# Designed miniproteins, single chains, continued (3): the designs that were tried, part 97

Each design is a single chain, and the fold is of that chain. pLDDT is the mean over its residues in the fold that is shown.

## One batch from the design tools (miniprotein)

Design m11576
Fold by ESMFold2-Fast:
Structure m11576 (fold): chain A 67 residues (1-67)
Amino acid sequence: MKKVLLVRGKDEEKSKELAEKLAKELGADEAIVLVNASSEEAYAKAFEIMRERGAEVIIVNGEVLAK
């Protein structure tokens, strides 16, 4: 099963760096960064990916991990 990481954050550059680090640590096949996305928007995107691609999705809130 393909594993996709979704990282949510306010800063595009910081979120991208976090996504690359976590994708490597978690063994994710793909990382997607959602800048200024709400939790609802992130869940909607994850649900879309799971339905259309049959992938396992991990959602990370970059704001929480940065604190």
Scores: mean pLDDT 76

Design m11577
Fold by ESMFold2-Fast:
Structure m11577 (fold): chain A 85 residues (1-85)
Amino acid sequence: SLEEIQKLEREANKAMEAGDYERAVELYEKILELTKDKPDPYTYIRLAEAYMKLGDKEKAIEYVKKALEVDPSNPEARALLEKIK
């Protein structure tokens, strides 16, 4: 449901702010599972940021590319890809 997705987004964002990047990954992955039909590029961008904080550059690149598959012109995703290359 939309309410469940919004709750997960708030919890994931809170985990990111707290530096709990492993929990942020788990929560954003749950959001992706619920939004498979129409994934939000924002979710992929936040996963890429969390993986960068965890030191997983390969996963970060994978997720920023997925964001660009959904929205090829997304300026935040493009900027993040340049930053991690």
Scores: mean pLDDT 87

Design m11578
Fold by ESMFold2-Fast:
Structure m11578 (fold): chain A 61 residues (1-61)
Amino acid sequence: MLSLEELTEIAVEGMRKNKDLPEEVRELMIRILEQEARELGYSEEEVRKIREAVEKEVREA
């Protein structure tokens, strides 16, 4: 099972590799990731932290 930290790192790395995709596609990827995290039993607070980490990486790239 992936830890929250490992899942967040994978999500950030995936978004970093896809930073050149249209914003709409990146937002869809984030939404899919959030839904998968919820289905894996992560809390809404943990899901929010994953989104914030991904969004920060995209903004700083």
Scores: mean pLDDT 74

Design m11579
Fold by ESMFold2-Fast:
Structure m11579 (fold): chain A 76 residues (1-76)
Amino acid sequence: KKYEELGESGDEKFVVELTRALLLDPDPEVRIAAARALGKIGSTKGAVGGLLNAVEHDPDPAVREAAREALEKIGF
């Protein structure tokens, strides 16, 4: 309900929070979930940078794969 109330502006703020979780959360399951959510949002400049960083540098191969799939969904 609150997510629907925030509309398009809420998506940008949520992308920042998801990118932070993707790059900083100690739990790989949380980072996988963040990458998948970024892919579903299909958002633009902020998400792509974080996802590219995760593909190249994340220590967990499952997180790297989730970030790669998210980039494919965005059209990269």
Scores: mean pLDDT 73

Design m11580
Fold by ESMFold2-Fast:
Structure m11580 (fold): chain A 58 residues (1-58)
Amino acid sequence: SVVDRIMELLGASRENAENIKRLLLADPALARGLLVREGGLSEEQADELIALALAEAA
């Protein structure tokens, strides 16, 4: 579902969304900054993706 949410918010391919999910789990702070600065997401949307990725990994 985090992959599908990334695809929806960014218009990314599934492969790119899966790479973003891996980054969210490996380095959430870096991922957050990239999603806001380069991805055009709000801080709230980036934090939602981090929370969702961590919840699915638990």
Scores: mean pLDDT 85

Design m11581
Fold by ESMFold2-Fast:
Structure m11581 (fold): chain A 60 residues (1-60)
Amino acid sequence: VKPPTDKEIGDSYVLVGQSFQKAGQNQKAAEMYRLASEYYRKAGDLDKAKQAQKQADSLS
């Protein structure tokens, strides 16, 4: 089994962030979206990184 890619880790943080938003935990959701943005940058997906950063900024 291959370890998850940086993009897959970013996708996972987005899903966790969405779960925290549904629970009303906006600060934790923002932290998850920020982590997603960092992993998307590592993966070279700058468009997804910018989208995740905007989601984090809207919640903090």
Scores: mean pLDDT 83

Design m11582
Fold by ESMFold2-Fast:
Structure m11582 (fold): chain A 66 residues (1-66)
Amino acid sequence: EEELEKLFKEVDTDGDGKISFEELGRYFAGGAKPEVLKNYLLLAGIDLDGYLSFEEFKRFYELFKP
């Protein structure tokens, strides 16, 4: 959990406790297409028109596992 918290803060560039889809895409951009990221967000039950909270980020990370 502590490691995921640090990772979340690293991706959360503005430090407001929320991650945009764009910020998430930059971090995982080594080969992941936007469509792939969107599919994992949908599987985790996350809205694509907003931001990820830390709890939503944890669910996404468990499914995606970069």
Scores: mean pLDDT 68

Design m11583
Fold by ESMFold2-Fast:
Structure m11583 (fold): chain A 98 residues (1-98)
Amino acid sequence: AEEGEKAAEEAKKLAEEGKAREAGLAAAEAGAAAAKGAEEAKTKEEAEKAAEAGRKAAEAGAEAAKKAETALEAALGAGGAIAGIGAAFQGELKAKQL
């Protein structure tokens, strides 16, 4: 979960700097890290933290897509957003089960 949060913050920074391709890829990596955190969560707090990381990854991916200058960059940003949304959902479900 902590790794996912740091990755999401980096993705957001890249998106704010207008580095759409790098931001989209970083958001997808952050989403994957958040999903792993959700899967490995043993406490409700860990699962909720993974869900938060997933939401931040989704926001970074969406921002990357908005700043995209090419269709490929937009697709990478959208992919990052989808990965982040999936991770947030997994974390929320895991938190309800713990």
Scores: mean pLDDT 84

Design m11584
Fold by ESMFold2-Fast:
Structure m11584 (fold): chain A 70 residues (1-70)
Amino acid sequence: GSLEKAIKAKDLGNEYFKAGKYNEAIFAYTEAIEIDPSFAEAYAERAKAYEALKQYDQALEDYEKAIELK
């Protein structure tokens, strides 16, 4: 189902993040968010990937969205 697809995309993003593949992580987290726009954890993890790339404005927006969704 859609929930399982969103979780799988987030988990794939986490694997890319651990490998230092931050752009690939962002794409995977974005897919999770597109499947489930209420997925607070996917926004928080994407923010960490943006922060690793020093994309601080994008990181801040995603952190704020993650807080809003809790």
Scores: mean pLDDT 90

Design m11585
Fold by ESMFold2-Fast:
Structure m11585 (fold): chain A 84 residues (1-84)
Amino acid sequence: VVKSAEELAKEGLEAAKEGNYELAKLKFSQAISLARIAYALGDYKEAAEAAEVVLRALKEAGEEELEEEKREAEELKKEAEEKL
């Protein structure tokens, strides 16, 4: 899960750097969905690690169009870490 989320976050960051925010949103949303699935399965450590990787990439992108995805990743990371 963490490696898959990491690759999707990397793809999202590259798309954002190229100005393709539609693709960036799709890739980041997919990465966040993987972290949410881990959370739902009780894999809180993997969920927190995946959310952190996604959040780091979103912060590096720094784009206002990605603020919703950033908020979702921040909330998921916090919730997963609170379960550890």
Scores: mean pLDDT 81

Design m11586
Fold by ESMFold2-Fast:
Structure m11586 (fold): chain A 60 residues (1-60)
Amino acid sequence: LEEEVRRIAEEELAAAPEEERRRQVEKLVNGARTLLDSGVPERVVLALARREAREIAEEL
């Protein structure tokens, strides 16, 4: 799951500056891990990560 979230975030944020991209990718991966540890299903965690990454990309 963590590698999948990282891949999604890297793809969605590819156009972002490198420093901002690394910071946001780490944030998304850590958030996904927290949700998974809280019992949120993997499918939902991946969908939320993809949506959040797109929202961040739109603001950059």
Scores: mean pLDDT 81

Design m11587
Fold by ESMFold2-Fast:
Structure m11587 (fold): chain A 73 residues (1-73)
Amino acid sequence: DDTIKKANELRKQADDLRAQSDQLRADAAAHFRKGTPEDNKKGIDLANQAQTLDDQSRKLQDESDRLMSEANS
């Protein structure tokens, strides 16, 4: 079933983006702990990148769920 295969591929992509987002958040937290103006700026940039990846991951997860629902209908 190509639909189930596509749903699984999207789920994997969503999981990969979530893992990248989690790493960026950890890196941002490390910068914030240093507390310099330069580190705070870097932390904000990394946190913003993490949010973008989270949003992309959520969209792929939603599409995967939709395809799985269609395959089971």
Scores: mean pLDDT 88

Design m11588
Fold by ESMFold2-Fast:
Structure m11588 (fold): chain A 103 residues (1-103)
Amino acid sequence: MYTAGASVEVDLPAGKYKVKAEVSGAKGIKRVTLVVLDENGTLLATATSDSDKAEVEFEVPKDGKYTIGVQIEAEEDPSGAKVKVTVTREDGSTITKEVIAPP
């Protein structure tokens, strides 16, 4: 099994959020793990999916920088896969970021 990871930083005001990660360009995906970390690397939320998508809800206790990490486990090397991260606030506003899983 091959593993690759990607991460994005987002600036978020305090509030309730949903984050969705979508993976494309990887073959034989066995698991996608999504993590939300605060500025100190403390885990706020995590979700695991057996598909190309993972989603989790989390609460931001204070304004700051938060890291959204996505780990891909696949039967073929997922390096170069595109990861689309969509962060949705309780008011329906969205932030979308796309990253390529490093080789």
Scores: mean pLDDT 83

Design m11590
Fold by ESMFold2-Fast:
Structure m11590 (fold): chain A 63 residues (1-63)
Amino acid sequence: SMIEELKELAKKMVEAAKAGDWEKLNEYGRKAEELFRKIKDEEDRKKAREIMAETGAEIAEIL
């Protein structure tokens, strides 16, 4: 599902941030944004926003 794909991208973003790999972080972030734009279902969009917010918070703590 798109939600599971987004979760995998979120995991990769956190790993890239921990590694200090800003190019990969930006690449995965761009892919996550593109995937989010493709989500049409309201419940899935809410879940995607939660995943993105949680991921952003984790990355902010690393940076």
Scores: mean pLDDT 85

Design m11591
Fold by ESMFold2-Fast:
Structure m11591 (fold): chain A 63 residues (1-63)
Amino acid sequence: MAEEFVESRKEEIERRVKEGEEPEEIADRMADEAIREGFSFEEAYEVARLALEYAKEVKKKLE
């Protein structure tokens, strides 16, 4: 569930990193969106963790 959610948001995460958003800010946004879609706090935490890892990796590639 959390992995599938983040997978569906990868394009948005990439766009936000390219626009200069901090990975931590992006992770918080993804967690909030997951909660709005009915995810539990535990699942939202996992969404934040996965989104943070992906956003950091995108930022690293862009330097």
Scores: mean pLDDT 84

Design m11592
Fold by ESMFold2-Fast:
Structure m11592 (fold): chain A 58 residues (1-58)
Amino acid sequence: MSEEELLELLALALGVSVETLREALRLAEEGRYEEAGKLAGVSPEDVKAALRTLKKLL
């Protein structure tokens, strides 16, 4: 699975745009989990879990 395909599927699951998801992931990589979660509409804990999973898959 390509990174782009994975991001599109995740954006659909969260009900956000791919652009919003990319910004949320950028914030999460910077350790800004609360801001990332706010943008994606999920908890900071879910952001941390998603980032860990993405790093293992990509």
Scores: mean pLDDT 76

Design m11593
Fold by ESMFold2-Fast:
Structure m11593 (fold): chain A 70 residues (1-70)
Amino acid sequence: MQKELQEAINRLIGLKLRKIGLEFEKELIEKDERLSEEEKEKKLKELEEEIKKLEEEIKEVEKKVKELEE
């Protein structure tokens, strides 16, 4: 296996785990009865923005993995 492919796969795993963590945090915020609707919307918007950035990074790394596997 090429070193670059191993590094790309490891990065992809790390990004996917981070995304799962943020999605879990989003679920906790949505279910938190102590937060006002305004506070929930603000925190959810921030998490959605971070998730979107991670999804873009995941797509770039997945493209690189595919190119390296070919």
Scores: mean pLDDT 81

Design m11594
Fold by ESMFold2-Fast:
Structure m11594 (fold): chain A 68 residues (1-68)
Amino acid sequence: SATRERILAAAARLFAERGVEATSLREIAEAAGVSVGTLYHHFPSKEALVRAVVEAQLRAAEEKAAAE
């Protein structure tokens, strides 16, 4: 889903800039251009979102390392 990808990208950026604890789900929803309800539909908790971001970043890092 394009919406899920936008949420993950916004979360990854904000977590990198401010840290996980300083970043709210509301701020991530606003940055992704979605409602808080839409964010909760894709990720039922902040923990679920953090896990998905870490998994996506690890996959991207592995692909980049393999290409070099």
Scores: mean pLDDT 82

Design m11595
Fold by ESMFold2-Fast:
Structure m11595 (fold): chain A 64 residues (1-64)
Amino acid sequence: ALTKEQQKLLLKIGFLEIAYESEKFIAENPSTTEELKKQNEEAAKIIEEEIKKLKEELKKLLEE
């Protein structure tokens, strides 16, 4: 069974993955302006980096 800390990390990762897909969806929409597309692509990149950090933290907790 997962610890409460591991469960919190998994939930946070899941939430961020949804946010990442949302930003990508907006950026890839043909109706989105070039300026807004760049903003949403930068937001997606930041979220992706945060997800990577949290996944690394989760791996360390699982490798006890």
Scores: mean pLDDT 80

Design m11596
Fold by ESMFold2-Fast:
Structure m11596 (fold): chain A 68 residues (1-68)
Amino acid sequence: DAAAQLRALAAELSKDPRFEVELIGDDRLVITNKGSVTALIGLALRIIGDYPDVEVKIEGDTLTLTAK
């Protein structure tokens, strides 16, 4: 389910020093890029492919994932 996928992603991505990760409730994950926009775009494409029940939105240097 999407909420479980977002919790798993939050745990995985918080280990990556390139990103700041914030889980809001259990249905929204906000990822802020600390340097390269290319790294954020690559992450967004991976999530779109692997997590079809998650909505992906890129706004500036921030990636927002929301449970459908």
Scores: mean pLDDT 77

Design m11597
Fold by ESMFold2-Fast:
Structure m11597 (fold): chain A 92 residues (1-92)
Amino acid sequence: EEVRKLEREAAIYFTAGNLWYVAAEWMKANNIGTKEEIEQAYKDAIENYEKSIELLRKALEVADPQTRARIERDLKVAEENLKKVKKALEEI
């Protein structure tokens, strides 16, 4: 199913985004790495969340009503995390 493939790909990018975000927050909190390295980790998190959101939006175009509700929840979480990472990057 095309929808399931898009959801799986979105989940991979979302997980990558989470890993970069956690790494950037850990580096910042513990004064590890350079400012440039921390900024790059946040930017990598942003790029991965944006890719996840793009794939989830594509999945919504072809999803049945039952699947649509799940994708909308995943999309909301990804958009919320993207907003948090962008705010964290501005604080650097």
Scores: mean pLDDT 90

Design m11598
Fold by ESMFold2-Fast:
Structure m11598 (fold): chain A 68 residues (1-68)
Amino acid sequence: SRAEEYYEKGLELYKQGKYGEAAEYFMKAIALDPRYAEAYENLAKALEKLGELEMAKEYREKARQLRE
């Protein structure tokens, strides 16, 4: 799906250290699939790298709630 394509692009950018761009692509994935737990988890990791610790905590909690 396009959500998966955005998620994979986010992972590629994260591996390159482009955390802000990675976060944007994880947000695009979430916009298309609001239950994409893996995208929320990796968004939280990207936000931690950017020093956005409070937002990272919220998105990690969202990922936890979406996993069964």
Scores: mean pLDDT 89

Design m11599
Fold by ESMFold2-Fast:
Structure m11599 (fold): chain A 104 residues (1-104)
Amino acid sequence: SREAAIAALEELRKEVIEKLDEYAKNSTPEQRKAFEELKKAVEEAADAMIEAARRGWNLRSTAEGAVRDVEQKAKELSIDENTKKAAEEVVKLFREGAERAVAL
């Protein structure tokens, strides 16, 4: 249902942001900046999906675009192996969460 999809997307947004904030706490200044940029991309992507669900737009198409935007931003954040690995985990969580929400 639309309500279930919105709730799932809001929870996904919260979960991913909390994970990024955790990574940022013990990171270098350069890593922190990368995680802050990824956080903005996740917030924008999640908000776009939530808006699509609220308006009854094509959530699947919006989610595909949103996931691609987050993946592209994560790929740009290849400053070190630890940041790359963290970004890949964030992308996986976001993709899996978006797919679950689209299925509702």
Scores: mean pLDDT 88

Design m11600
Fold by ESMFold2-Fast:
Structure m11600 (fold): chain A 92 residues (1-92)
Amino acid sequence: SAELEAIVAEARRLYAEVKALVDEIIKLLEKQGKLTPEKIARLIGKLLRVIGELLDAELAAKRGDLEAARASLERIREIKEELEKELEELKK
């Protein structure tokens, strides 16, 4: 359906934005001398979770499962919001 195609397209767009946010956070942490292996592992963990949710959204779309696709999209949005808040705190 057009709605499922739109959800998958949005999930892919959000994944690209999450990758950019993770890169920006890592670069800012490095510039501030605050980059640690533990922080890298946590940020990479969030990125891997988004990859999993994107895969779940694509699989849900193949099944025609609108509710499952929406749920995966919302979880990607939540992770993006967490990363945006982290970036803003680092800029202070």
Scores: mean pLDDT 90

Design m11602
Fold by ESMFold2-Fast:
Structure m11602 (fold): chain A 55 residues (1-55)
Amino acid sequence: KIEEIKKKVLEIAKKLNPSVEEIYDWLKAELKKAGIKLSDEELKKLAEEIYKEVE
């Protein structure tokens, strides 16, 4: 579930070269739509991981 959202956001990030803040906002929106609740700290860590995986 979370991994599927992470993969989706990562593919979009590779296309658009966003900032980590933009990735954070996208993750927050996608997780909210899926009904998944993560802490702000966990969301920030996921956004940083995705940002690092984008060239």
Scores: mean pLDDT 79

Design m11603
Fold by ESMFold2-Fast:
Structure m11603 (fold): chain A 60 residues (1-60)
Amino acid sequence: SEREELGKKLGELVDEEMAVLRAQNDVDSMRLALEYALRLAKALGAEELAKKIEERLAEL
């Protein structure tokens, strides 16, 4: 479905952005990016992606 495709693309974009921000040690920007991505994942009903993002936030 379109929602599943959007969820997959969101996951890929999160991984790419987090790799860049992690290389810069910009924890504040990582937190903001993950919080925004979490809202989008929840809006898409991407429950597994949302859980992974919440786990990443807890590790910061």
Scores: mean pLDDT 83

Design m11604
Fold by ESMFold2-Fast:
Structure m11604 (fold): chain A 60 residues (1-60)
Amino acid sequence: SVVEEVKKLAKELKEAAEKGDIEKAKELRDQLVSKASEISPVVAKVAEKEGEELIKEAEK
């Protein structure tokens, strides 16, 4: 399901950010936002904000 794909992408984004793979984390964020938009625009906005925060913390 789309929800399961969103959860998988969110997990992969977290793992990439934790490893310091910023470029991969950015790609996964974009994929996550795209998939989340298939659920709703609100879910897509939440995914974008969460992804940006994870990447910002990883860049420190």
Scores: mean pLDDT 82

Design m11605
Fold by ESMFold2-Fast:
Structure m11605 (fold): chain A 66 residues (1-66)
Amino acid sequence: AAAEAEAQARATVLSDRGRKIAAELGKYFKENPEEVEKLLESITDPAAREGFRLTVEGYLRFYEAE
């Protein structure tokens, strides 16, 4: 019981911090689109490039939601 409550509280705190960090990263990407494009062009592996693009899109979504 106590361990479950502790795990839930810890997960909530980490989720809140993660959400705030994700929103800040999304804001950074929105305010620095040239840096994002430069990073994308520096990635030579197509799969890694697409993964980074999806990551940026995810953080932008968090910023727009907050």
Scores: mean pLDDT 72

Design m11606
Fold by ESMFold2-Fast:
Structure m11606 (fold): chain A 58 residues (1-58)
Amino acid sequence: MEEVKKLLEEAERLEREGVRALVEQDDLSTARALGKRAQELAKEAVELAKKLGIEVKV
């Protein structure tokens, strides 16, 4: 449970940083890199939750 929560929180943090980089700094490259990493972490969290039998809303 804790690992899944940590992965989801990190994914949300990176997603927010990516949006901020795009909106405040017009940095598309950083926004894309952070968004991609956030999606990878969210996918890892979902896969881990499935292995543990935990239902996760993403």
Scores: mean pLDDT 77

Design m11607
Fold by ESMFold2-Fast:
Structure m11607 (fold): chain A 81 residues (1-81)
Amino acid sequence: SREELVELLRRAGAPEELIEEAERLLERGESQSEVLLLVAGELYSEGYRAKKAGDYEKAEEYFRVGDRLLEEARRLLEEEA
């Protein structure tokens, strides 16, 4: 559900702007799997930026959250098929 996705993103430490983007995409009619894929992509981008800045621990956090969201997206896509 939307609430579950929002809670997951907040617990993972995602920026509020990213959570707002997820909400907007869901309102536009994007599927939950598509929203998760887009959010995961943004998290990976932030992870690479953190890594480039030398903040490896923060980069690992972003990559971990991104990986989890990708796994959820794959699960939903398989259920849709």
Scores: mean pLDDT 79

Design m11608
Fold by ESMFold2-Fast:
Structure m11608 (fold): chain A 120 residues (1-120)
Amino acid sequence: MTPTEAVLRAALGEEISEEEKEMIREQLEFLEERLKESTASPEALAGLYTLLGLYYFALGKYEEAVEYFEKALAADPNNLIARYVLHKAKEKLGEKVEIPDLEAARAAVERELAEAQRGS
């Protein structure tokens, strides 16, 4: 199981193991260092912001997840994965959020998980 598969499973509501959480924590530290050292444009960082949001969500750090997904959506408003997991993070924080493309956004996370499982 890769960290990416674990965070996508967590985004879909699956429970992850303590071993998977430790793997996610180690990868999160690495990704945060990459962000600190990056001179890339916000658009080029959209994928990294989405990944950081997924990792924070998987660790139950919903406020940090919201911050990174909002940055991802500012760079790419059509990011269905960021929209779906932002909605879930806000629900975890007790916020009422409506998302018109919720079914399409969920399907995007499910497709990404399937691709990760295929080794693509």
Scores: mean pLDDT 79

Design m11609
Fold by ESMFold2-Fast:
Structure m11609 (fold): chain A 63 residues (1-63)
Amino acid sequence: HMEEVAERIKAELERLAKEATDPELQQVARDGMEAVIEAAKKSPEEAERMGRALVDALRAQLA
């Protein structure tokens, strides 16, 4: 189940990165996705919270 959650977060971050017209926001989305994937190897629960927060922050910037 955590593997499916990580894949969903990754897919959302990839979509937000493509929607961002600002190269800096695109880089933040890519770096954040990489950090979430790395964190998931040690703490799936923290990675999920980190991913959710990042998705919310990027959506706010793109809205």
Scores: mean pLDDT 72

Design m11610
Fold by ESMFold2-Fast:
Structure m11610 (fold): chain A 99 residues (1-99)
Amino acid sequence: MLAEATGPPNDEAVAEAEKIIEELSKVDKEVAEQLRKALEAARAGDFVGAIEYVEKALELALKNKEAMEKVEEFHRVVNRSNAALALGMAVQRAILKEK
């Protein structure tokens, strides 16, 4: 369980996340770019940077319901392979929901 939380996303989850980012780029290019940077940071083991990029993506997605749905799908994919990044996304969503 802890080993999954500390590792980078696996190749299958990365491929699935990249497909979501590609679909999202057709809806909101800025949100897609932030999620792509988050995925690249997570793959490099930079979970702090990954969380910051996800935070920016969530802020941008608030103005576009379709983009937000794709960000939620990305969160679900990441949660399967990287619990640390998924936890960061969940915390950020909770903060935004309270405002």
Scores: mean pLDDT 70

Design m11612
Fold by ESMFold2-Fast:
Structure m11612 (fold): chain A 60 residues (1-60)
Amino acid sequence: GDKAKGAAEIAKLSAKDGLEAGADPEEILKNFEKNASESLDEETKEAALKAVKEAIKEYK
């Protein structure tokens, strides 16, 4: 849905910014999982988490 798509786009951009700033991919993923579990529904969380993982793969 629109929420999942929007959250995925935001998550991907945030992950990319973090990676470009030199943040550890594992740290980016862990921080995202903590924040998403507290504020997003399961479907939106899964879509955004997938986007973060894809951003990490695409970066290297």
Scores: mean pLDDT 76

